Designed miniproteins, single chains, continued (3). Designs and how they scored, part 2

Each design is a single chain, and the fold is of that chain. pLDDT is the mean over its residues in the fold that is shown.

## One batch from the design tools (miniprotein)

Design m8037
Fold by ESMFold2-Fast:
Structure m8037 (fold): chain A 94 residues (1-94)
Amino acid sequence: MALEKAKEGVELLKQTFLNGTSVEKAVEGAKLLAEALKSKDLPIDKQKEYAKEAIELIRQLLSVAPPKFHQTLEEAMKYVEDTLQEALKRREAE
């Protein structure tokens, strides 16, 4: 279940590149990925892999997006990063 959400989130980010700049799809993708990262069903190695891919895609979007979207994209990237850090801390506590 969590793996499917992570894949869907990354695909939404990829669709933003394929179909032109849609910040709404990028934010939706980041949100779905963050929900997958919160799930105990997703192994830590996969959490790191999908989070890294999403962050890289958002960075690429930031390089081409108009300035008015930079805050929204930076907030989406930070949300993914913060969620990954929280997931890593939970694994260290186990």
Scores: mean pLDDT 75

Design m8038
Fold by ESMFold2-Fast:
Structure m8038 (fold): chain A 88 residues (1-88)
Amino acid sequence: SEEEIEKYKKLLEEVKKEVLELYRNGELTRESLGEILAKVSSESSEELVDVVQSLLGEAVVMYDNGESLEEIEKKLEEFIKEVIEKLK
């Protein structure tokens, strides 16, 4: 539904912004990402939580591989686009 698409867009963009801010501050850790997931889990459907978990997993893998802020941002933007296209 259009309402579901907008809800996904809003949350995934918010999570992306939080991840990128943590990276800029040198605070991107598995603990900080776990705090984001816990907050989302209290306020979102199981399906949306699963999508957020996948997005955070992509960020962790890229960070562990030494990818730049710009590469992580691009990957997360591509992930969000793919999720939204699948919902249409």
Scores: mean pLDDT 82

Design m8039
Fold by ESMFold2-Fast:
Structure m8039 (fold): chain A 64 residues (1-64)
Amino acid sequence: SEEEAVERLRRELVLSELKKKNPNITLDDITPEQFEALEEKLRKERPDYIERLQQRAVDAHKAK
């Protein structure tokens, strides 16, 4: 649940970034390496990105 909650938010944010350049793209169209590169870009451009992922993990942990 914790890992799943964080992964879902992470995938949602990365997919949103991808759709800015290609609305038809899906996460299946990229490699794990490309996913990681986009996530790193989000970390640099959105300080809230990492904070929200960490908070989601904490919330999911405490919910159990």
Scores: mean pLDDT 76

Design m8040
Fold by ESMFold2-Fast:
Structure m8040 (fold): chain A 91 residues (1-91)
Amino acid sequence: MPAFVHKEEVLEGVPASAAPELQAAGDAIAAALRASDPRVLHAEVSVTVLGPDTLRVSVGVVAETEEAGRAAAERLMAAVRQKADELRAKA
């Protein structure tokens, strides 16, 4: 039975102006994950501005199993965190 897994993190020290770049990177990473892992049925990233230097990142994954979904969601979130670290260096 397909399972839905959701992860959410608040990222501090990322400028609000970087939110569109982080969203675009998240969309690309999610698309690559769907293309490369046949157990992943759907993957998406949403970036929300909470303040001038604070963003919320939500990742949603639908996978064939809860285990595959948890692994995919963690991979997706880790990749988005790496992109956020690059954007912090520009601030």
Scores: mean pLDDT 85

Design m8041
Fold by ESMFold2-Fast:
Structure m8041 (fold): chain A 74 residues (1-74)
Amino acid sequence: SLPPVTRPLDEADVERLFAEALAELRREGLYSPEREETIRRFLEAAREAGRGVAEVRATIRNGIEYLKAEAEER
């Protein structure tokens, strides 16, 4: 099976992925202004670097899953 075709992030992708990440953090009780800034900076840097949408989405999802696992240990 082939992975989905990955295109470079545009501004609409950044806005969508940012909104999705913040909504998930808020649902899980993991939101903070520091985490919001970190995600914004990451997405801006990823767009400037020409990184793919699928790769960037996976990176964000993995980061949120890591935070969820850490929170469950506390």
Scores: mean pLDDT 80

Design m8042
Fold by ESMFold2-Fast:
Structure m8042 (fold): chain A 97 residues (1-97)
Amino acid sequence: DEFRVEIRRLTEEELPAFGEEALRLGLEAERRGERVLVLGVLEEKNEVEDEELLEKVREELRKLVEEGRWHVGFALLVPSEETARRIAEIAEEIYAE
């Protein structure tokens, strides 16, 4: 099984279409026997506490892997490219378990 992370930089105008694009990427990955996490970076959004966000993401991703529900992709909006990179590292660690 192969896992990958897709990082997309977004503007507020692109936000309404992000969910559909993420779902499309997830279904495409599933057809190839892959899993994908889609991270949308909306850099003009107010920052959240990274530590709390990262812990919540770790718990949710672990549940998806354990339940075998990762097949349709998982999408998150994140406040910065740095936060996206840290989430990608966490997701890769969980998938490697």
Scores: mean pLDDT 68

Design m8043
Fold by ESMFold2-Fast:
Structure m8043 (fold): chain A 86 residues (1-86)
Amino acid sequence: MALEFRELEERVERGRRLALEGLRNGDEEKFEEGLRILREVADLLLLPYEVGKKAGQLTPYSELLGRRGEEVREIAARLEKEKAEA
């Protein structure tokens, strides 16, 4: 695995923080960078789940990654919606 789960979670926290700071301060570059990080992490979390599903080899860990990946996608979607309404 290219990144450990802990490293991915740290990136989620950074991406969310950057996006929120960008929204609050009107810093579109910071907002877009935060959103990019969140989307990239969601894809990285979902990849092991999708691979395991296709192989018929889902583990509790890959299912955990898949659930968290979907949660991160939802966080990004909510931030994007909030930006559009601002």
Scores: mean pLDDT 81

Design m8044
Fold by ESMFold2-Fast:
Structure m8044 (fold): chain A 90 residues (1-90)
Amino acid sequence: MPLVALVKVTLKDSVTDKEEMKKIGKELADAAKSVPGVLNASYFVDAERRTVYVQIEAEDEEALRAAVKAVTDKANSDPNVEDVTVVLPG
């Protein structure tokens, strides 16, 4: 059974365009997919709350930890990101 993580990324008040939120979500999911042992990564946008969720599926805990780190590092480097929270595993 694959291991799953969920990362919540809150965007700054200046980000009002849903297409910009989708672009950020895609870039974060692509960062997760670049990690060896990641089986899938997808993103979801809550435009009203300016929040992007990234769901990661990995073959083992090492790959999952590396993917979560890649997503959080990418998010923290983006000037449009306000906060990053790992929701699962929690």
Scores: mean pLDDT 85

Design m8045
Fold by ESMFold2-Fast:
Structure m8045 (fold): chain A 82 residues (1-82)
Amino acid sequence: TPEKLRRIAEGAVELAERLLEEGVSKEETIQKVTEYLESQGIPEDIARKVARFIVSMLEAGVSREETVRLAYELLLTLEKQR
């Protein structure tokens, strides 16, 4: 459902932000966010693409709120292409 995908995006961004703040590397953060998304039922290829996107947005200084919005939009777009 759209509501479930939004909660998944929120959780992924929260996890990424926390790991980066704790000094975890960009690559390890991408891997852990990918694993989180897969645990939520997102296919591996989509999960990896979304995880890389989230970490790149946060690294670029995009706000948490905007990153969640963009990640949710990306998840919706990629799910429709299945």
Scores: mean pLDDT 86

Design m8046
Fold by ESMFold2-Fast:
Structure m8046 (fold): chain A 86 residues (1-86)
Amino acid sequence: MEEEFQKLIDELRKKLKELGVPDSFIDLAVAYLRRLYREEGASVEELKKFIDKLIEYIKKNGIPKTPQEFVDLIEKIREEVKKELG
């Protein structure tokens, strides 16, 4: 469980870095996923869908310019994942 979660974090860091996302934004995304996993009981499946949507959005629309815009994007993707999983 924790091993699968760590693998997801490592994959997220790698993919965001390959897209040119700043390390500070990558750390924000990682902190958010750790909160979802530990405090909100998010499943590995939910976290995988979140990562896939975040990567797809950045590929299509580019990297947000401010930390606040990046946090707003993360929250938007979270709502989309929740709607798809019920």
Scores: mean pLDDT 82

Design m8047
Fold by ESMFold2-Fast:
Formats: C-alpha cells, structure tokens, sequence
Structure m8047 (fold): chain A 58 residues (1-58)
C-alpha cells in the first residue's frame, strides 16, 4: 500500500517534470534537452529511491 502510493506519486511527478522540461527547453538542441532531463530526473529518482527504501524497511 505505502509502496503503491509512492509509485503513483512518482509517475505523476515524472509526467509533470517531463512536460515542464519540454516547455522550458523548447527550441533547444537535443543535447541541451538531454542534459536537462538527466539533471532533473537524477534528482527526482534519488528522492523516490530514498522513499522506497524507507517504505521497504517498515
């Protein structure tokens, strides 16, 4: 249940972040867009990996 909630939240934030990056980087090169994706998704993934690890310990 807790893990399912975290995964649903992650999916929602993933979709929102993707849309935001596309909007902010409109007209930029693929290289620049890829760098923005890598940076922001690394941060999001680190946050949710930590949440999942804590939920699994409970």
Amino acid sequence: SEIDKILQEYEAKNAELSAEIEKENAGKSLEEVSKAYNERFAKLNKEYEKKLAEAKKA
Scores: mean pLDDT 81

Design m8048
Fold by ESMFold2-Fast:
Structure m8048 (fold): chain A 102 residues (1-102)
Amino acid sequence: MQEKVDKVTDKVREITKTILETKDKDKVLELFREFLEETDDVELILLFVDRVYHALKGFLSPEEALEFLEGILELLREMNVDESVIKKVEEYIEEVRKELEA
């Protein structure tokens, strides 16, 4: 478990660095795809999604975070990821949308 959690931490750091340096959505989606190709463990994917969501919320405007989350949702659907992960990202999108409407 520790080695798998370390892989999540390392990939989240790469994504966070990409957000901070360039805000390159395509590069973030590439890194996200790479992680999904390395594991089909739903619990690890949920942990990864949660950490990426908090990085997006911490370093991007709500509008930018929404754009990145919508890209992630489309990637998850394209890669036929578990429905629980898709629902979690949909919940995060709705949370950010409510923030924008307030």
Scores: mean pLDDT 84

Design m8049
Fold by ESMFold2-Fast:
Structure m8049 (fold): chain A 75 residues (1-75)
Amino acid sequence: MDEATREAIRRAILDLVAANPGLPLEKVVDEVSARTGASRADVLAVIRELQKEGLLEIDEDGRVSLTEKGRAAAA
């Protein structure tokens, strides 16, 4: 995945989750894939990167939310 595609996916995830906290992971992947044209695998890779950076939190039910750091990054 090239850098421009990664940045587009990253921005789309942060924007979507900021507007819709607690979305199921599957819905986040589907919506971001549809918006960016990226594969589900590429979207999942960026979600994992955002979790590693502490910008996203995924609960035991698979619901995705921004951390405080993630909300600052999305603004």
Scores: mean pLDDT 82

Design m8050
Fold by ESMFold2-Fast:
Structure m8050 (fold): chain A 65 residues (1-65)
Amino acid sequence: MDVSRYTAAEIRGIGASIDGLMELKMVDGKTVYVGIARDAAQEKEARELVEEMRKAGLNVGEVQR
């Protein structure tokens, strides 16, 4: 259940960033969540995380290598 849309998604993004699957960038004063992947398996995982961020209403970027 979404207790706070921004807080839950932000925590998930930070956790993924610690694991090296996400990078947080600031673009035009807004935080953008970017997926990071080195291989095909990580690319799928990163894309799933990015899609969850997007559904939560956050700004997301393309998956990077």
Scores: mean pLDDT 69

Design m8051
Fold by ESMFold2-Fast:
Structure m8051 (fold): chain A 80 residues (1-80)
Amino acid sequence: MREVELQALRELVATAAATPDTSPEAVRLLQQALEAFEQGDVDRASQLEQQAISLMSPAARRALAQRAADLAPAANEAIE
């Protein structure tokens, strides 16, 4: 249950750190969000995550979104 959310956040931190246009401050905030989430402080984790995302460039956000899509298997959308 929560381990899936922790894994997703962990992958988000790794992706942000690997994205060349990501601010070091944004990566730091994501790492703090992960720690807060692991401690059960979901509100704090969410706040820190939103702050980190707000510091990212549009290019970094795009790269992060694409990586997140790779990690989350596409729910096979009905091809109509």
Scores: mean pLDDT 68

Design m8052
Fold by ESMFold2-Fast:
Structure m8052 (fold): chain A 99 residues (1-99)
Amino acid sequence: GLGAAVAAAGANFAALGAILGSKDVRKGIGIAIAAIGGAVGVELAVRRKDLALAREGAAELLAAAADAVANADNPLGAALAALGLVLGAVGAALALAEV
C-alpha cells in the first residue's frame, strides 16, 4: 500500500543521509536515480510477465551498486547508500505493484 511506498522513500533518504558528509554525495544521488529506474523496470517486467525486461532491470540495479563501490572516495559510505537506495527503490516498486 501507500504506507509501504512512503516507508521505502524514507529508507532512501536515510541512506542518502549516511553519505551527506562524504565527497560522494553527488555520486550517491546519481546512483539513487539509476537504482529507482532499474527497480521500476523490474516491477514493470514482472507485471508484463517479461523475463527479458526483468533481467535487464536487475542488471541496471547491480551495475549502479557496483559503480558506487568501485568509484567512491569513501567506499563504505557509497556502498551503504547504494544498498539503502536499491532496497528502498525495490520496496517502493513492489508496493506500487499492489496499488
Scores: mean pLDDT 55

Design m8053
Fold by ESMFold2-Fast:
Structure m8053 (fold): chain A 85 residues (1-85)
Amino acid sequence: SLAELSEAWMEEVKERIKAAAPALQAAKSKEEQDKIITELAEESFAEFLERLKAAGVELSPEEQEKAFEVLLGNAKKLASEVAGI
């Protein structure tokens, strides 16, 4: 289901953030931290879209934009919790 795909994808994002925690903690500014999180979210989102297509779900460009905004917000919150930033 879409919910199961989204949940599995969130777990993968969490693992990527854990792997990026040293880089996030070493970052000199909030801007540099946000850049790391944004790049990670972009990579993760591209893979998520490929999985949705494989499952027969294709999002419109507008739906993709809205989904990415939610993802980026969640990734920033998760990075703050996991990396302590």
Scores: mean pLDDT 79

Design m8054
Fold by ESMFold2-Fast:
Structure m8054 (fold): chain A 108 residues (1-108)
Amino acid sequence: SEEVEKLAKEIKEALDNKDYESAKKTTKKLSDKLKEKLFEPAVERVKEWLRKNRDLSDEKIEEQAKALAYTAVNLQAIGVETMVDLYIEGRTSKEQVYKELESALKAV
């Protein structure tokens, strides 16, 4: 979690300094780390929910859990990248970017 917290801080500092190239590059690194850190925990969480709430074979539980986890994790990552891009374009507030970063940090 320290690595993800450090990346979020570096994004905030780059945005404050109007270093938009560094902000985008660091946001891509954060996005990739979120995908890496969130995927396996999300798969296990979805598998537990499917086992309790669905009458499915173990093979179908595995397949559906991976598909749902992949979608959820990619949406979280896209959210961070989109908010940073919208801020750079003058289409959102710094508060909204910070809120998205904090949401991502709480997810890991």
Scores: mean pLDDT 87

Design m8055
Fold by ESMFold2-Fast:
Structure m8055 (fold): chain A 88 residues (1-88)
Amino acid sequence: DLVTEAAELAVKAALAVMKKQPEKVAEAIGAALRALGAAYEAELNGPTAATARAVLAAARAVLELDPDNPEAKRALALAEEALAALSA
């Protein structure tokens, strides 16, 4: 899914911006949260292993930027549960 791949790439880009330009941390967090939202919507509309992995990657990226983010923590748990169910 191109949308899922784009969400993962956007998350990686946001992390790269934060590492190179710490003054843009707020902008990077905003981008990572938007990528998480897009991945989460894709998972809700048509759950697949690919969309679950995208949510997992996006949630982990948000937690690297903001470790106490409750939305990212919930999304991480949901993605882990979805991947476990697909593996059973």
Scores: mean pLDDT 70

Design m8056
Fold by ESMFold2-Fast:
Structure m8056 (fold): chain A 59 residues (1-59)
Amino acid sequence: ASRDGNGAVGGAAGGGPVTPEGARAAGLYAIQKDREKTREGALAAGAGPRGAELAGRAA
């Protein structure tokens, strides 16, 4: 996309609860991916505010 202003992603993320079909697919997909990322994120968050800052800053 050359405009990056499609709004599909932005609207779906903050526009509402997203469609049930999309929510389900995203939920299942996120769960699998989130498992690996969550562990690393949880470790950083578990370290306290340092972890939270590092995670946010890394983003």
Scores: mean pLDDT 53

Design m8057
Fold by ESMFold2-Fast:
Structure m8057 (fold): chain A 94 residues (1-94)
Amino acid sequence: AKEEMLKELEKMKELVKEEYEKAKKAGDSKRVQVYEKIDLLITGAISAVEAGDFARAVEFVEQAVRLAEENKLPEEVIKKLKEILEKMKELLEK
């Protein structure tokens, strides 16, 4: 569970970094701030997994997905974040 969850969180972090750089190059200050907040939530999720608190890690990722939806991030980004959340929930039920 721990190694698999860390892999999913690293994928999420990479996606968010790529989208952050795109928003920064586009001068989209609002999206830059949203991606910074999502990155902090992912960092919290990684720390929770390292501490063995897998349920809390899932809660951090749920917050990241909600923030992405509320701020109307690109549909493809939201979809990928939701896919990562679904995989982490499946790992939590193991």
Scores: mean pLDDT 84

Design m8058
Fold by ESMFold2-Fast:
Structure m8058 (fold): chain A 95 residues (1-95)
Amino acid sequence: SLIEEAEKLIREGEEAFKAGDYERAIELYRKAIELYREAARTGSLEERIRALENEIRALGNLVEAYNKLGKAREAMEAIREAGRVQAELRALKAE
């Protein structure tokens, strides 16, 4: 599934981050975020909620990796994106 593939990419990204390969971690986290976004567009309400919750976590990992590289602008953009996803999640839970 899209969620299982995204979870695998997050694990690979976390291993890259631990190894100090922050650019590789960012690449993997971005790919996982794309898959979570796809999962959030379809499926059951429960699957969509899970996808958005996991996207927020992945965006947090992305912020940390950008901060390690001193990419403050990209980190700030990821923080804004996380805020957008949190608003979407709140709206979905209210339905």
Scores: mean pLDDT 90

Design m8059
Fold by ESMFold2-Fast:
Structure m8059 (fold): chain A 89 residues (1-89)
Amino acid sequence: MEKKVNKVYNALLNFKKEELSIESIVKLFQDLNIPEEKHEEFFRLIQEKSGCTGLGTIETFTCLKSKDNNFIKELSEAVVQKFGEYISV
């Protein structure tokens, strides 16, 4: 579990450093091996955890990029709880 959390945490930190685009969002899903049919659930998880509700896709991820590393760690744990079966280490 800890290895999967660290993989997600590092992927999110790398995403946070990159310029925000639809391509960077798609790359994040690919890096985490999250299938297309689960992208909406992942998006909703970010909205719920960040409090960035009522926003579009780009605006939600802009809000995510504004969060500190402690939040990103907590989000990484939540991602592994819901999507851990797709995440390889």
Scores: mean pLDDT 78

Design m8060
Fold by ESMFold2-Fast:
Formats: C-alpha cells, sequence, structure tokens
Structure m8060 (fold): chain A 85 residues (1-85)
C-alpha cells in the first residue's frame, strides 16, 4: 500500500540522516583532533594520537552500525518491490 511505502521511505530517510550525522561527527572530530595534534611537539603527539584513535574508533563503530542499518533497510525495500510482481 502507499501508506507502507511512505513509512518505508520515512524510515529510509531517517536512517540516511543518521548516517549523514555520524559521518559529519566523524569528519568534524577527525579534523579537530588533527589540528590539535599538529599544535603539539613530536613527544606529545604520540599520546594525543592514541586518544584520537580511540575516539575515532568509537565514532567509526557508530557510523558502521548506522550504515549497516541503512543497507539492510534498502535491501528490505528492494526485496518487497520484487515480491509485488
Amino acid sequence: SKDEEEKELNELSKLQTEVMQAELAYDVTKGRLAEEIAKHSPEEKGALQERADAELANLQAVLDETRRKLEDKWKEIQDQKEKEK
């Protein structure tokens, strides 16, 4: 039905927005941390890089999970369209 298609499109749009927000958070944080690290001496960079890598790894995990949810929803919609033949 049109109502189910609209619901699926709304869920897909929400997941797309969540992916975009997770990508933006990763990119902004990566840039901020890179600028902060660049201001420090080589001796200090190691410890700051380790903290940066940990923070980015957490954001990457969120991004990967959100991308998987979007991919799964897209596949579900494609499978449903094949079933409507």
Scores: mean pLDDT 84

Design m8061
Fold by ESMFold2-Fast:
Structure m8061 (fold): chain A 116 residues (1-116)
Amino acid sequence: MEKLLEAETSATMAVIAAAVALSHEKKLSEEEVEQIREALEKAAEAANLVQKALELYKNGGKKEEILAELEKAIEKLKEAIKAAEKTGDEEVARAVIRAAERAIEAVEEAKKEIEE
């Protein structure tokens, strides 16, 4: 449970980082705004998948189903990183990438806890 809650928090922080990045639209090109918006969408999809995994865990769902949702969340976070990387080495993009990488680590730790 604890690692799954940490994964949910970290995935939510990735969403917040992308949303904060998007709030700096005036400093970004139109292409960079679209890239950060894609990162936000992918991070939000990942957060929803982690929340689904948490609900499955609370309701006594199958271990395999919980792990499948967490694997999907990792893939969505990787997609968010790729979208943010297209923006280049802007401080805003770096914050999104770091938050998503931290979220991947938290989801991987949650998977290990569920697998044990």
Scores: mean pLDDT 84

Design m8062
Fold by ESMFold2-Fast:
Structure m8062 (fold): chain A 79 residues (1-79)
Amino acid sequence: SMEEELLKRGVEKLKEEVKELKKYVETLPPDEAKALLQKAIESVEKILAYYEKHFPHAKDVIEEIKKIKEELEEELKKV
């Protein structure tokens, strides 16, 4: 459906934004990197909650958002 295509494009955009964020945090002092990563995790959690509420049948999209959150949490552990 067009809705599923839009959701998938949204996740692909989110993945690219996370890649750019990871590159940027590598240039920051640890305290600033940690704060930015924590804010990013909170933002992804809100996106995940929204998708789980409004698009619960979009399991592949929800799974991809969960993986993005896990990736950010792993980056936070490295700071």
Scores: mean pLDDT 86

Design m8063
Fold by ESMFold2-Fast:
Structure m8063 (fold): chain A 82 residues (1-82)
Amino acid sequence: EEEERKRREEQIERDIKEALYLIRSVTSNIPVEIIKRLDERFPGEEATRIIRELVNKYDISKLTKEQIEKLVEELEAKRRAE
């Protein structure tokens, strides 16, 4: 039961994070998988800034997943160079 309770708490936390990722995906047209990766590397406001730069520079709805991934990698590299 103790293990079950911990698992439920972790599941709720993950569900909340997943809901936030879905909201960002819908508003930006960026695949949720890419948003999750960005949040893992750049939590909070930094991930939001990268997403905003992508949306402003490119028509994300016209891009493939591979193209979006490459653009994300470029922005991540530029941020590291800062």
Scores: mean pLDDT 71

Design m8064
Fold by ESMFold2-Fast:
Formats: structure tokens, sequence, C-alpha cells
Structure m8064 (fold): chain A 120 residues (1-120)
């Protein structure tokens, strides 16, 4: 869906500006988001779903580049940035979902399965 692709790319552009990401990093994050959406069977996303998917993609990208998941402090900062991009999303709800997601990823749960639990 072209509208969904534009929504994802616009959100990534805003996150990229906040985090100083280059084009290659943004393309990698886009590919992670699309792979996660395919695994979840999602053809479109709500603002909350996309905020969680972007948070997941960034956490996975950090793990690929540093060998570790985001810390509690880094996760809170990411949630703040994501709620600035998606003002309709409740920061406390997003933080709770992202905290659970990181725990599942630390336990070795597959990213798509972890997201399925967190988005329920």
Amino acid sequence: DEATEKKIRNALRELGLKRGLDRAEMERLYNIVKELMEGLGLKSVTDLQLAVLLGAAFNLYVKETTGRLLTDHELRELVRELTEIFPSVDPEELLARMTRLRRLLEEGVDPVEALREVLA
C-alpha cells in the first residue's frame, strides 16, 4: 500500500533527523519495519502500531551494530522521540509496550512473536 509506505518513510525521516541517521541507516530501518510487518501479516498500521514497530526496528538495529539492546534510559528517550512523531500515542502506554518488547528480545524471543504479544 503506497499510503502505508509513505507513512513509514515520513516517520523514519523524522526519527532520522532526531537521531542523526544517514540514508543507509534509514533504509536498513525501513527494511526491518517491512520485514516485521510481513511477519505480522500487517498491510496497514495505526500510529501506535507504527511507533512500536519503529521502536522495535531501532532496537534491533542497535543490536546489529553494537551487540546489545537499548538500555532503560535509551528506551525512554526513544519513546519520547516517537511520541513527538506520533502525538496521538500515549507515552506511558508506548513505554510499557516497548519495555515488554525489550524484555522478550532479551529472553531470545523471535522479534515477530515478541511484537505479536506486545501489539495484542
Scores: mean pLDDT 89

Design m8065
Fold by ESMFold2-Fast:
Structure m8065 (fold): chain A 77 residues (1-77)
Amino acid sequence: GSKEEKLQELKEALEAGDEEKAKQILVEMIDEEKEKNPTKPPTTIAADLQEELAAKFPELKDKIKVVFRQVHEELKK
């Protein structure tokens, strides 16, 4: 499904060091989750997604951490 395709694109962007593309994909994933659960704060959705991704791709944990710091900055604006 669309979510699995986005996860694959996100992994490829993170491996390539394309932080802008990775941020764009993450923002889209967070927006989709917000539409499904509008009572959950976007920052909580982002934190949960970061933990899920770090568990799924432990080799990319540090790159995931960097990109999510940038995403959290965007969500707080």
Scores: mean pLDDT 79

Design m8066
Fold by ESMFold2-Fast:
Structure m8066 (fold): chain A 62 residues (1-62)
Amino acid sequence: VSSSDYDPFIEELKKKYPEIISINFSHPPTLRVVVKPGADKKKIEAEFKKLPGISRVIVTEE
C-alpha cells in the first residue's frame, strides 16, 4: 500500500478539520497528525483510524 493511496481521503479530512496543520505518513502504516492547540484530538484520531490499512494514528498539538 502506497501513502498516495490515502491522499484523497487525507485532503477531504483536512478540508473538514482546518485545525490540522500537517500529516506525516511512515512505515509501518503510521499517520502522525499535528493539530492546532485546542483541537479535538480524539475525534480527529478516530477519523484517521477509519482509513484502511492504517496500523497506528498519533495526534499531537503544535
Scores: mean pLDDT 74

Design m8067
Fold by ESMFold2-Fast:
Structure m8067 (fold): chain A 68 residues (1-68)
Amino acid sequence: SLVAEILALREEFYEAYAAGDLERALAINERIKALLEERYRQTGDPATAAELEEVEAGIARLRAEIAA
């Protein structure tokens, strides 16, 4: 399911981030964003919209960390 794929990617994200692989963590968050956008188009769920805002903020923070 889409939800199961997002959960698995979140686990991969924390592993990559803990390992200091910021480029991999960024790529995983971009994939999570794409799946959340698909879910939001299908459901219109406000909880999914909130998760999208969080992942977009996370992507911005990771890009800033990589550029530093």
Scores: mean pLDDT 87

Design m8068
Fold by ESMFold2-Fast:
Structure m8068 (fold): chain A 66 residues (1-66)
Amino acid sequence: AEEAERLAGERAERGIKIAADKASQMTPEQVEEFLKKAEAGDGEGLAGVGILRAPQMLENIEKAKA
C-alpha cells in the first residue's frame, strides 16, 4: 500500500526539482512581478511565490534523506 505513496512522493520531488530550477533562472524583475501579484491575491503571483520557495523545499527534502 505504501508503494502508491512512494510513487506520489517521487512525483512531488520531481515537481519541486523542476520548480527549483525555474526559480534559479528567474530574474530579479520576474521575482518582483510575482511578489506584487501575490500581494494582490493573483493566483499567478501565488504560484510564482511557490516556485521561489522550491529551492529551500528541495534542500529540506535532501537533508531529510541524508
Scores: mean pLDDT 73

Design m8069
Fold by ESMFold2-Fast:
Order: sequence, then C-alpha cells, then structure tokens
Structure m8069 (fold): chain A 88 residues (1-88)
Amino acid sequence: PSVIIEGIKDGEEVPLKFKIKVINTGPNSAKTYLLINGKGTDLGLKGFESKEVEIEFKEPGEYTITAYSVDENGNILDYETIKVKVVE
C-alpha cells in the first residue's frame, strides 16, 4: 500500500480527541490527504514521509477516517479506511 494509518485499529473505541500517524509509502505519491468529518485535508506528505495528526470530534458516534494518496496528475494511487467508535 502507498498509504498507512497507524496508532489506531479498525473498529477501535477512541476518546473525542486522539492522535494517529499517517505514513506515505509510495515513491510516486505527490500528495497525501486525510478525509475526516466529510472534509479532505492535504497533509503535505510525499513519498516515504509521515505525519502525526490530532483528531477531535465534537460528539460520540461511529465515524469513518480515510487516508489516500495521489500522483502528480491527481490520480488516486491507494487509500486506507478505518471505522472508529468515539466515546466520551
């Protein structure tokens, strides 16, 4: 895979505020994006770079977090999706 989410597992219970690590493993990746709460954010990660990201939710519930990488032409190379259960 050209993108990996670390620090949390699919189906994990998490507090309202937590940290993840996003790793770009693709040599052809120009950008890495994180989609949370319906909003995509450019993490500024190129091939073989990583970044720790703080995530804060306002309310408990089930949420989906997706990290994806794109090439210089904007084509999606890979993505990883995890589902989390946010608790107070």
Scores: mean pLDDT 79

Design m8070
Fold by ESMFold2-Fast:
Structure m8070 (fold): chain A 74 residues (1-74)
Amino acid sequence: STEQRLLELLERMRREPERALELVAEMHELLKEYYEETGDAAATQALGQKLTPAFREAMEVAREVAERVAEALE
């Protein structure tokens, strides 16, 4: 199921935090595919919200990396 695929990507993100941005992009595409297949916006939002804490953690790591790169390019 799409939910199981999302959970597998979440587990990969925990093991490979350096790939967080790439994995989050894949999860976003799976959520989009889920919505396109089901047409159920509420179910899609609920599934996304279930993953929100892990997304937030991964995005914070990615943001820190991006800030360091941007600072180095100044």
Scores: mean pLDDT 72

